# Designs tried in a protein design run: designed miniproteins, single chains. Part 51

Each design is a single chain, and the fold is of that chain. pLDDT is the mean over its residues in the fold that is shown.

## One batch from the design tools (miniprotein)

Design m1863
Fold by ESMFold2-Fast:
Structure m1863 (fold): chain A 63 residues (1-63)
Amino acid sequence: SPKDEARQKGLELMGQGLRAEKAGDYELAAEHYEQAARHFEQAGDLDQARFARSRAELARQKA
């Protein structure tokens, strides 16, 4: 379903954000987390969207 596709994209982007963060690329990590949040919003997964935005903010503070 469109919601399942959006959720899957959100999860993929969270993984990309985490990999960027482990590599020390905090700006790229924040970008991926923000994109993940938008996909979770499209999926109606508001808790995951809020979590992703919080991760983006923390990543920017480390940049």
Scores: mean pLDDT 89

Design m1864
Fold by ESMFold2-Fast:
Structure m1864 (fold): chain A 101 residues (1-101)
Amino acid sequence: APSWKELLKRLFELMADRVGASEETKEEILALVDAAESPVEALSAVGRLVRERLDAEKAWEFLRRIGLLVRLLAGVDVEASLAQFSPEEAALARELLAAAE
């Protein structure tokens, strides 16, 4: 099975593409995931970066999805949170829950 880092990197690539983030910002996001020791640390680090690199509207959209991933990892309203993602994002988020032991 893919690692939580591989799954979270793929999720963040989809989120970055959705908001039209630059390739440089996308590379910075993926590097933060590789440097993190846990999924929660990765989500926190990426959340800080997107507030600094993206305009307010794009940052809001990205941070909303980070908030959904935080809720999912905490086991809060799992199906309702998954319903707010695209089908591809939701499939990756389900795999992330299984991988984030």
Scores: mean pLDDT 85

Design m1865
Fold by ESMFold2-Fast:
Structure m1865 (fold): chain A 80 residues (1-80)
Amino acid sequence: MLEEARRRAEEAVETMRAALEGRASAEEAAEAAREARRAAHEILEALRERGELSEEEAEEAKAEVERRLAGLERQVRAHL
């Protein structure tokens, strides 16, 4: 599960990168952003459950992921 979530996150980031280069649509980038967010939350929750992250650290990391993804989504939208 965790390995699959990491693969999904990597694929989503690659799709968003392609969109920033004009090689993928804004629609594909928006879907990729949703998948990256979902995958990142799954990874962080799994790390918290394993004791590798505290609840506070996991929530802070989730907030950072949301902030960075929102920034990337704004950059993609600004090109369209």
Scores: mean pLDDT 77

Design m1866
Fold by ESMFold2-Fast:
Structure m1866 (fold): chain A 76 residues (1-76)
Amino acid sequence: SMAEERKRKAEELVARGNELFEKGKYQEAVKAYEEALKLDPDNVEALRNLGRALQKLGKHEEAEAYFQKAAELERA
């Protein structure tokens, strides 16, 4: 289905973001995770890893917002 295709595309973008993060390309990793969240806004892995990438860029307040959203989704 189209919904399954969107989730699969989001997973591919998360994987790309993870590869970029491992290479120290934190700004590019942020972009990949943001694109994943456009397709799957409640993707907890993307939210957490976006927060981690933002921390590497010194954007601590932005990172905290994403960590809070991930935690709330895990509590729900």
Scores: mean pLDDT 89

Design m1867
Fold by ESMFold2-Fast:
Structure m1867 (fold): chain A 60 residues (1-60)
Amino acid sequence: GAPVSVELEIDEEKREVTLTITDADGNVITKTFKPEDEFEFEVAEALALIWKGIAESIRR
C-alpha cells in the first residue's frame, strides 16, 4: 500500500543511504544503498533531500 511514513538516513562516513518505509498495514521495509562513487553519492543526497520534503508533507 501507500507509505504512511518514510525516513531517510545518510551516513557520509560509510557513504550509505538507509530508507525505512512504513505502510498503512504496519509493514516496515528497510533498504540500504551504497553508491559506487562521488557522483552517485551526490545524486543520492539530492534525492534524499527531495524525499524528506515529500515525507514532511505526508506526516501532516
Scores: mean pLDDT 66

Design m1868
Fold by ESMFold2-Fast:
Structure m1868 (fold): chain A 80 residues (1-80)
Amino acid sequence: MEEKIKEAEELLKQVRADLDAAGLPDAVRDSILATFESLLEEIRKAAEAGDEEKVNQYLEDLKRAVEIHRRYIAALRAAA
């Protein structure tokens, strides 16, 4: 359980670094980060409840969101 929370925290840390490097407007960066922070909060709540199935589901949702946003950031950088 804790291992999966740590994985989610590392993913959010990487996304934060990628967003900082991309030089996005604060409002855009904060909106994206709020989505990931919300998913991490749901993972933590599910873990506290002992709901391993929900932890797995939200972790997969987080991984998909990370891939979508990485493609978005790459497209923005390519357009510059």
Scores: mean pLDDT 78

Design m1869
Fold by ESMFold2-Fast:
Structure m1869 (fold): chain A 80 residues (1-80)
Amino acid sequence: VPSPAEFTAELIAWVEANRDRLSPEQLLAEVFARVEAAPLSDAEKLEVFFTVLVWMYERGLVSEAQAEAAVARLAAWLAA
């Protein structure tokens, strides 16, 4: 099982490999799905997802509105 840091690096590598092929919404949906399926604690999943989301935002791969929507989705998941 990868550490949270190793899993974050794998997700970033996947996003970089697919950034020209998939829409921002498709990239975010797949990252979220992979984080949800990962054998990690809820706190580790939150850390990984937030790290990848911030990285995508800083690289201009997602808009502020898309980043805000992703944070809202994560907050809803944690409240469930």
Scores: mean pLDDT 81

Design m1870
Fold by ESMFold2-Fast:
Structure m1870 (fold): chain A 66 residues (1-66)
Amino acid sequence: SPELEAAAKALELQPSNFEAWKNLGIVLEKQGRYAEAATAYRFALDLKPEDAELAEQLKKAEEKAL
C-alpha cells in the first residue's frame, strides 16, 4: 500500500524515527499483519521505552499474532 511504502522509505532515511516506526506498526495492524506490527512497535518502544500506551499496543499486537 502507498502508506506502507511511504513508512518503509522514511525508515530507510531515518531508522531512529520513533513516529515512523509507530506509524508503520499501525499500518501493518490495520492490514492484519500483527507479527510484523509487533516488530515495528518493538523498534519504536526501543527508541522511547517510557511510552506505556505503545507498550500496551505492542502487547495487543503480540496476542493477536498468536
Scores: mean pLDDT 82

Design m1871
Fold by ESMFold2-Fast:
Structure m1871 (fold): chain A 86 residues (1-86)
Amino acid sequence: SEAQKLIEEGKKAMEKGDYERAVELFEKAIEIDPNNAEAYLLLAKVYLHMGKYEEALRWAEKAIQIDPNNEEAKKLLDYAKYKLGL
């Protein structure tokens, strides 16, 4: 799918440390497929790597809303809350 191709490109951008590009690609993926839990989780991971914990928490919450059993998203949410003193 088009959303899946954007996710693959975003993952490559993350591997190169191009976090701004990764954000753009994952945001485009969720624009095309708003129920794609993986894209929200990847957005949360990028923001966590950027030290933007409020954004990381927000996107992890959305990933969990779509896929409540996603253990990676739950761990990321807990870590983001910890960094924010929540």
Scores: mean pLDDT 88

Design m1872
Fold by ESMFold2-Fast:
Structure m1872 (fold): chain A 65 residues (1-65)
Amino acid sequence: SLELDLLEGLARMIGAVTGVKIEIEERDGTLYVRAELVDEKKTQEAIEIVKKAAEEAGYKFVVLP
């Protein structure tokens, strides 16, 4: 979907700008996110941006270990 393409683009942009590796996978309306912990605050801020965008797009949001 267009929303998923935009979320994937956002995750790539955040990774490029912040150095935080973010991987996302969509399944049945749920967005699964895995992030490399480089800096706790920076990673948490990056995850929060993706979470907000995903929830606004109508996806459930889950962070994987």
Scores: mean pLDDT 77

Design m1873
Fold by ESMFold2-Fast:
Structure m1873 (fold): chain A 96 residues (1-96)
Amino acid sequence: EVEELIEALKSPDPEVQVEAARKLGELGHPEAVKPLIELLTDPSAPPEVQRAAAEALGKIGHPEAVEPLRKLLNDPSAPLEVQAYAKGALARIGAE
């Protein structure tokens, strides 16, 4: 399941990427953290996909996600909606 979901993060279909990120966030496995950070920091990914990756990283709560999320929050070229989800993810990680 987790391995299949990590492969789905590489899908050319944004809907598949979003659903995979959501499920990985719910499962909370640390092996998903690095693939989700790669998706979060990919400037070619649609904002909906970056948003889903940020939300998933917030749910997993792994400290490795803090620096990438903080960098994205302070990136003026990032979409405002992605910055908002990065802020929410940081709050979740800090609360846990």
Scores: mean pLDDT 82

Design m1874
Fold by ESMFold2-Fast:
Structure m1874 (fold): chain A 80 residues (1-80)
Amino acid sequence: SDEEARRRGLEALGRAQEAVNRAVSALAKKDQEKATEFHNEATRRLAEAVQTMREDPREGLRLAEEILKEAEKYLEEVEK
């Protein structure tokens, strides 16, 4: 359902935001400029997913899940 897609999308966005915050913190220890660039891009993409979810919950969920997977993989790479 659209309600279920929205709920799952919001959960994925929340987890993505947490992963982004952790990656930014880890990256800032090595390169503050790259951390800022990454944070700005991730924030823009998260905002787009939220807006998409308002109009199309299923597409919003898809975007949220993509952002979550990317953020988690990037966090793993940065924290190595």
Scores: mean pLDDT 82

Design m1875
Fold by ESMFold2-Fast:
Structure m1875 (fold): chain A 58 residues (1-58)
Amino acid sequence: SEADRFIEEAEKALKEGDYETALRYAMKAAQALNDDPTAPREKYERVAKLYKEARDKL
C-alpha cells in the first residue's frame, strides 16, 4: 500500500540519520492510513512510533 511505502522510506531515513526526511515520510504515512479504512491498528502505532523517534532526534 501507499502507507507501507512511506513507512519503509521513513525507517530508511531514520536509520541513515536523516531525521527531517524520516519525519516527512512518517507524516505522509499517517495521511495515507487516514485514507485507508482497512488499515490495522498496529500500522497506526508503527507510524506514531516513527514520528516520535524522528521528532525526538530533531
Scores: mean pLDDT 82

Design m1876
Fold by ESMFold2-Fast:
Structure m1876 (fold): chain A 72 residues (1-72)
Amino acid sequence: SLEANTALSEAGKRAYDAYVAALDAGMSWEEARQKGLEAAEEFAKENPDKITLEEARSAARVVIRTVEEKRA
C-alpha cells in the first residue's frame, strides 16, 4: 500500500542519514553500516503497525548498498 511504501522510504531515509553522519564523523564503513541498520530498526520499533524490523533492515541494506556501489 501507499502507507507501507511510505514507511519503507522513511526507514531507508533514516538509515541513509545515520550512515552518512557516521561516515562524516570518521567511523569505519562497518560501523557506519551498523549505525544505519540501528536507525531503521528504531523507526520500526516506533512504528510496529506500519513496518516490521525485517522490512526496515532490508530497506537499510538496499540504501547502504546503493551508496557503496556508486562509490566503487
Scores: mean pLDDT 85

Design m1877
Fold by ESMFold2-Fast:
Structure m1877 (fold): chain A 60 residues (1-60)
Amino acid sequence: MLEVEAKGLDVTRAIGAALAVIGLDPRAKVKVEEDSVRAVVPDTPEGREAIEYLKEVAAE
């Protein structure tokens, strides 16, 4: 399993990031908090792409 958390997001950006992750891998398990998004995905090409996307959002 691959896991990443993006923090320091406003609610709109957090929701957008969560939807993008689910769009990249529908099997993703995503939790949205007020200022963060945490995603857990299988170690597949789709899951890796979803995690790399969220890492880029986290790096801001």
Scores: mean pLDDT 77

Design m1878
Fold by ESMFold2-Fast:
Structure m1878 (fold): chain A 61 residues (1-61)
Amino acid sequence: SQEEIVEELLEEIRRLLEEGASENEVKRLFIDTMERHPELSAEAARKLGREAGRLMREALA
């Protein structure tokens, strides 16, 4: 489901940030995921962007 895609990507973002990934690496993962999942709704994409941004702010502060 789309919720499973969202949760899987957010978990991978958390893992990358724990490993010291940069903003550019996280953005690349986001773009790659959007390309692989064109079925992802605008609402799910907005939720992903909002939550990913929050994770990045918390980890990179």
Scores: mean pLDDT 78

Design m1879
Fold by ESMFold2-Fast:
Structure m1879 (fold): chain A 72 residues (1-72)
Amino acid sequence: DLKKKLEEAKKLYENGEAEEAIKLYEEIIKSKKASNELKAEAYEKLGEVYEKGGDLELAKEYYEKAKELREK
């Protein structure tokens, strides 16, 4: 269940396991079974991770990808 994978990634990030959370968000984005809305949420969460880490340009790219998917 990709929705459960998204919840697991959120928990990992909350617990300080950013690398593990990033891997799960990337798996969701790469999955053919993920809806555009689920992929958009994963992109948005990656944006939050990188924004908090200080990588503002990468964060902007992920936020834009999330917006594009929600417009479809």
Scores: mean pLDDT 84

Design m1880
Fold by ESMFold2-Fast:
Structure m1880 (fold): chain A 62 residues (1-62)
Amino acid sequence: EVEELKERLRELAEELPEKREEAENAISFADQLAAEGHVAAAVQVLREELEGLERALKEKKE
């Protein structure tokens, strides 16, 4: 699930170059959490960022 969310975030970051650094920071933080065994927290971090990027993308397309 963590890997799937990372892939989705990178796909959306390609549509929103201004958010790419923010997305990569979230991925890096989630990787650290997962490495420490905090997988649920890692998923939460990625989902929060994903929701933000999806909202920004919808606003940009309109």
Scores: mean pLDDT 78

Design m1881
Fold by ESMFold2-Fast:
Structure m1881 (fold): chain A 71 residues (1-71)
Amino acid sequence: MVEELVKKGLELLKQAQKADAAGDTDKSKELYQQAKKLFEEAARLAEKEGDDILAGVLRVAASVLSTSLKL
């Protein structure tokens, strides 16, 4: 389950980058927010499974996305 959420998050990040490159800032922001939520959910599940390292990495990834969106 965690791996599937991470995979979906990465796919959304790729789509967000493509939208950003095309100048579609609204679409890009929406896709980044969706990716962030998937990484947050994956981190929560990893923590429940006792994988604190994976949970930490996923939380950092979500935080980096939040910072990038704020400018």
Scores: mean pLDDT 78

Design m1882
Fold by ESMFold2-Fast:
Order: C-alpha cells, then sequence, then structure tokens
Structure m1882 (fold): chain A 67 residues (1-67)
C-alpha cells in the first residue's frame, strides 16, 4: 500500500523544514515508522543547517495519508 508521509520540524529559533515522501508500506503502523525515520533525518538536517543542537527542536508533526 502507498502512503504520503509529511513531516514538519520547527526549532526554537524559528527555523522550519517540511518534507514529504511517498512510501510503500504493508500497513499504517509501518508507514508511521517510516514517518519517524523521515522526521529523525529532517531534525538532523535542520539542526546541522541551523548550527544548533537537536535538543533545540520545539515541534515535530508527522502526517500519514493513505493513498
Amino acid sequence: MKYRVTVSVTLANGDRLRRSAIVEAENEEQAIEEGKKLADDTVRELAARSGVPESAVVDVDILIEKL
């Protein structure tokens, strides 16, 4: 089954990064796990880009949509 995974990460300094991916997953639980991985990668990239620690993350939203 295909799911659209959208992650949005916000840092304490106001920097924000949003990513979307279409993932092939057997069920919604697997799609949620893929969303968590994408969120972790997005946090690392945004923190590195902004020159702040990952602990500066104030908000992480994950949206899973079944296609």
Scores: mean pLDDT 83

Design m1883
Fold by ESMFold2-Fast:
Structure m1883 (fold): chain A 80 residues (1-80)
Amino acid sequence: MEEEIRKFIEELLAGLPEKPSIEEIRKVIKELAKKFNLDEDLLAEKFAEILEKEKIDPEKLTKEELVELLTKAVLEARKE
């Protein structure tokens, strides 16, 4: 399950620049919510919580970091 989530995120990010914009990240969150039948607002909230806990600047996020953080956000959202 976690590996499947990670692979899908990698596929969504493959067409984006190494440092995606906030708007591009928002679109990825929407696609993830649709794919895994999650509430988009809940997924976005979980993602924001992880960024705050890890002290990560969203403007400095790389694709590698996004894969890890979005995977965690999806797993947390699925627990609800």
Scores: mean pLDDT 80

Design m1884
Fold by ESMFold2-Fast:
Structure m1884 (fold): chain A 87 residues (1-87)
Amino acid sequence: SSLKQKSVSYLTAAEILFAAGEYEEAIELLEKAVELAKESGDKEFLKETLERAIKLLDRIIEETKDPEVKARAEELRKKLEEELEKL
C-alpha cells in the first residue's frame, strides 16, 4: 500500500538525517514512519517498522551529546518497545 511505501521512505530519510547528525529531525521522521505503519493495518509490517525504529533510536542514544535529544529518544524507544510487546 502507499502507506507502507511512505513509512519506508520516512525510515530511510531518518537514517540519512542520522548520518548527517540531525537527530531531532530523525526522531520526528521515526514517529511518522511508525504512525503510517499502524495506519496500514499490517501487523508484520508494523513489527518490522518498530524494530527498525528502535535500532536507529539506540544509535541516536549512543551517539548524541545533547541530553535533551537523548531523553527524547529514550522516551520514544520505551513507547515503541511497549507497542512491540502488544503485537
Scores: mean pLDDT 90

Design m1885
Fold by ESMFold2-Fast:
Order: structure tokens, then C-alpha cells, then sequence
Structure m1885 (fold): chain A 59 residues (1-59)
């Protein structure tokens, strides 16, 4: 199928270096996601935008 052909081509083009770079980028994005999740929990607890900014500035 077209989807299978696209996936095969993607794997064929993804060199070990490209896969390592993608994994590194994903790890960085996951850390950003964790920070966002903590911000959401702070806001859900009745925190304000100012409280969120203060927490970010501390770290």
C-alpha cells in the first residue's frame, strides 16, 4: 500500500545518525512536555499565570 511504501522509504532513508538525532530531539521535547504538564497542574490548583512565571524563573 501507499502507507507501507512510505514507511519503508522512511526507514530506508533513516540512517543511524538520523535516528540518533531524532531520538535526541524527542528527549528534548519530552522534557518540555514535562514542564508544560507541571504548569498545567499549578494552574489547576488555582495558580495564576504570575505563579507559573515565578516557578519557571526559579528554575
Amino acid sequence: SRAEAAAEAGRAVASPEARAAAAETAAKLNKIGDAIDKGIELLKAGGTREDLLAAIKEK
Scores: mean pLDDT 65

Design m1886
Fold by ESMFold2-Fast:
Structure m1886 (fold): chain A 65 residues (1-65)
Amino acid sequence: SGAAAAGAAARAAGEGADPAEMARRITEHSVPPPRLSPEDGRRLGEAALAPGLSAETAGRLASAA
């Protein structure tokens, strides 16, 4: 489900996973959960600020945060 995918992406962000791949998984599994834990949201928000990301990829990560 989208909630599980967003949570897994946030945990992967803490482990240094590729932000573009995280954004792709979130997109394919549709809507992120209404609320992530504060730490998971922070991780996705930080991933969205990574230099070199396309505006669309950064926007998807920020929306999931």
Scores: mean pLDDT 62

Design m1887
Fold by ESMFold2-Fast:
Structure m1887 (fold): chain A 70 residues (1-70)
Amino acid sequence: AEEDLKKGVEALKAGDYDTAIEYFQKALEKDPNNAEAWALLARAYFLKGETDKAVELYRKAEEIATGTPG
């Protein structure tokens, strides 16, 4: 799971957003409560230009990390 996150971050640094999304999704399949993976997935969508999708995913990351919005 953590290795999938690292590979996703490497893909983000390379500008390969689709590969980054795949690795972050794999991490979330193993651990759907991983707030970091949700935040990184949101970042990948934001960098890809899908701002609305990124906002929704950041909201999920915050909900999982804190259990409380704000």
Scores: mean pLDDT 80

Design m1888
Fold by ESMFold2-Fast:
Structure m1888 (fold): chain A 81 residues (1-81)
Amino acid sequence: SARERALEAAERLRELGYPALAELVEAGVEAAEAGDVLTAEIHLGLLRIALGVAKIAGDEEVARVLEEAIEALEELLEEVE
């Protein structure tokens, strides 16, 4: 499911040493499931900023995992209503 893919990406970010990024993904999932669309969109926006920074820094693994998290969270948000 989109939820499971997002949480798997969060766990991978934590394993890579980015617990704060993992917490952004987890908070986005919780907000989406609670129907708090604005908070979920804010977390999604922050993840997109993080993705841009990871790409500039050349951190290909973090960028890949962030792309997976963003796609999963976007799918989850489309199903909230």
Scores: mean pLDDT 86

Design m1889
Fold by ESMFold2-Fast:
Structure m1889 (fold): chain A 93 residues (1-93)
Amino acid sequence: TQKKTLTINVEENGSASASTTLTLEKGTKLTLTLTNTAGTSTVIISKGTEILAELTTSASSATLVFTAPETGEYTVTLESTSTTAGTTTLTVE
């Protein structure tokens, strides 16, 4: 299955993170959909130590579109911080 979902629960005045790895071919297009119930969330797409795409938002929903520049293994990281308890979900397709 190529669809991945990351879900993190953030406690009041807390932070949490989750990550997954994907093997992509050059030219593969990913659509990342973020749903955030509270706080600020950051989505990072990296290859090794290089950050290729980053999105930070406090909106309840956001979309990031990414096209793989080369074939290889990529890491998608979701980080969230909030002053109120909440849930952040990232869907990768």
Scores: mean pLDDT 81

Design m1890
Fold by ESMFold2-Fast:
Structure m1890 (fold): chain A 67 residues (1-67)
Amino acid sequence: AADKAAEERRDAALQAAGAAMSASSPETAAALAERLRAALSAANDKSPAERAEVAEAVRAEAEAAAA
């Protein structure tokens, strides 16, 4: 149950980050995509909750860049 909730949070954050990147310049979108990929790769051996937190942090950065 907790893992499923964390995966849903991660997926929602990744979807929102993607939408924000689409609203950003190509250079900003590329930088955010690279950061997201590196952050998720570094968190791959972490718990689902920690991976969700990482995705949410990148989402917040992408939304701030798009605003």
Scores: mean pLDDT 78

Design m1891
Fold by ESMFold2-Fast:
Structure m1891 (fold): chain A 79 residues (1-79)
Amino acid sequence: MSEEARELLKKADEYAKKAAEAFKEGKYEEALEYLEKAIEYAEKAKKAAEKAGDKELKEGAEYAIEVLEKKKKEVEEKL
């Protein structure tokens, strides 16, 4: 199911981009909500990659989760 995992990662990237735009506009609460959705999709992508046996895609999703969690902490510091 590598297609499912890739689609979920694409969704995570879309929400991460929306979070970055909201952060740039000073909308920190909105940025936080988008980052939470991005993390949620990245976690779903990790599970889908695990089911597919796609180690590289799973590691990619894990890395995305780490990056998004760090960004979330940065946004929380602005609130």
Scores: mean pLDDT 86

Design m1892
Fold by ESMFold2-Fast:
Structure m1892 (fold): chain A 62 residues (1-62)
Amino acid sequence: SAMEERLKAAAERAARAGLAAAKTAAGQLYDVGLISREDLERVLAAKSAEEALEVLREAGAA
């Protein structure tokens, strides 16, 4: 859907902006059901924006 595409694009941009923005975007993706709880926990455990982005890509959300 257009909403899913917009959320994924926003998550990718957020991850490029920094780790905190990537974690916020992951929470929103989880709330709308686009990533699993396990994916969210992996993003929240990430130590860098690059690591967070890779988790989101594996989840199909970036």
Scores: mean pLDDT 79

Design m1893
Fold by ESMFold2-Fast:
Structure m1893 (fold): chain A 70 residues (1-70)
Amino acid sequence: SIEEVKKELKEVIERYKAESDRIEAQHQADLAAGKDPAAVEAQRNAEFIEVSRRYRKEIDELRKKLKELE
């Protein structure tokens, strides 16, 4: 149903936010632990690219599903 797809979309967006917050918290923790800033930045950027790609695809698929049900 439209309501189920809307709920799933909200849950996906909330998971995306939680993953982004986790990556940022890990980045700050790694810097505080004295890890190499260049390596830590490269790791963070790679993780954000992968997470953004995955969630964008999932969100786009759910939005297309919503359009077909509306």
Scores: mean pLDDT 85

Design m1894
Fold by ESMFold2-Fast:
Structure m1894 (fold): chain A 79 residues (1-79)
Amino acid sequence: MKEFEELKKKLDEKIRELREKAAESKDPKVRELLEKGVEEAAKLATEAEKAETLEEQIELLKEGIKLVEKTEEEAKKLE
């Protein structure tokens, strides 16, 4: 399960970085967007741990990573 552990660590790190950006944000709308992204990504990480197959677990972690990256991009558009 090396791929699962690697993706999980990457997602956890991205969630932490997103949370730090939210805390430092001066724009309330940007902060709200980033905080929502953190919550949704954390939910996907939890669902990945509960998934029935390794393939499903990996796909959920990839979706979480993609969600964090999309949230960062959307936050940039509001600047």
Scores: mean pLDDT 82

Design m1895
Fold by ESMFold2-Fast:
Formats: structure tokens, C-alpha cells, sequence
Structure m1895 (fold): chain A 61 residues (1-61)
């Protein structure tokens, strides 16, 4: 779906930033930029926030 494509693109960008050593603050900034740039709905924002949390949890393990 269009939502899944947006989330996949955002997650890929966040993963790339994490691999480059980005901080949690830098990830949050990119998250907010992506949400605004792509006019994401509340449902899309919630899904992206859940994915970002998973990425951060994985990076801390």
C-alpha cells in the first residue's frame, strides 16, 4: 500500500542514519522532517514511531 511504501522509505532512511552513527536526537529530527515533508496521517505517524522505537531498541541491544 502507499502507507507501507512511505513507512519502508522512512525506515530505510532511519536505518542508514543509525548505521552512520546518528544519535537518537538526529533520528527524531529526521522523523519529524519526514512526517512534515510527506504530510503523513496520524496512523502513518504512529506506525513510523513504532518502527523507529524498534530500530532504537535493536541498536541498544
Amino acid sequence: SAMDEKIEEAVARLRELLAAGASESELRREFLTFVQEHKMSPEEVQRLAEEMRRLLDEARA
Scores: mean pLDDT 82

Design m1896
Fold by ESMFold2-Fast:
Structure m1896 (fold): chain A 68 residues (1-68)
Amino acid sequence: SWVERLAEDFVEAVRRYAKEMPLDEVERVAGILRAELDRLSAQHPEHRELFERAKAEIDRIVAEKRAA
């Protein structure tokens, strides 16, 4: 489904940036994508749980980068 692919693409983007970019840039990108997931959750409440899981995974990636 488009929702699963989009959520996966957002998580993958943050994962990729975490490997190559400094923390401040990763946090900036994560913030943008998190805000977009919030907007999508409001527009498609039937998919809210999937978008919330994607946000949680993004937060986990950022937290791991911060701890490194």
Scores: mean pLDDT 87

Design m1897
Fold by ESMFold2-Fast:
Structure m1897 (fold): chain A 92 residues (1-92)
Amino acid sequence: MAEELLKKAREALAAGDYDKAIEYFNQAVEIAEKEGNPELLAESYMLLAEAYYKRGDKDKAIEYVKRAIQIAEELGNEDLVKKAKEMLEKIK
């Protein structure tokens, strides 16, 4: 379910359709929140940040990366923390 939404969102992102990518990633966030899946939530925030960054919305991109970092740190997921921090440096 969420994997199919993430696939569609990634395809939209690769095609430069950032508005559709954001829509699909927001749906993935809703699923992650409903299911209580913090790993999916952090990943979805990372992808939202990438979509907002590519759309030129730097402020929202930074906001979502910071949310992803917080969740990744709470999970003890060092790989995700590193990826999120690298994205934050790229955006700033």
Scores: mean pLDDT 84

Design m1898
Fold by ESMFold2-Fast:
Structure m1898 (fold): chain A 60 residues (1-60)
Amino acid sequence: SAADELRARRAALEDAVAQLDAEIARARATGSASDAEIAALEAARARLEARIAEVDAAIA
């Protein structure tokens, strides 16, 4: 169903957020990334959260 497809998309977006959270945590812990690189990862995370909100609105 369309609702099942949206739930699958939401799960994939949550997995992508988890991967970015792990990458940001590693970058912060190791100090290997610049402030600009960390900011870019945080911006990518915010965009994924916005996509999750769009999917949630479509399901509701």
Scores: mean pLDDT 87

Design m1899
Fold by ESMFold2-Fast:
Structure m1899 (fold): chain A 110 residues (1-110)
Amino acid sequence: SLADIIAGAMFGLAGVTVEEARALGLSPEAIKIAEAMRNGDYEKAKELFIEHAVREERAAQAAAGLPPLSDEELRKRVQETFDELIEAAKDPSRREELRAQARAMVAATR
């Protein structure tokens, strides 16, 4: 799902490990994004995020019977979401909040 892809980027940025992301039930695609984010490879993370989020968004719109958005508009919306996540993480307090949230979710699944 799109939420799964967003969770991968968010948890990777918060420093969640590949093993913790797997324990949270993230998809293989979301885990790859989380790993790239955790490693600071933002170019790779962005490429993977756009690819998978556009696919998931299009599938969700089709399932809902919504008129298709252009590929350009979908890519723009998905890119803006990724850029907002990166900007939020530049604030050390916000990054710590994301880390605490990710850790609490991992603890809750044990």
Scores: mean pLDDT 79

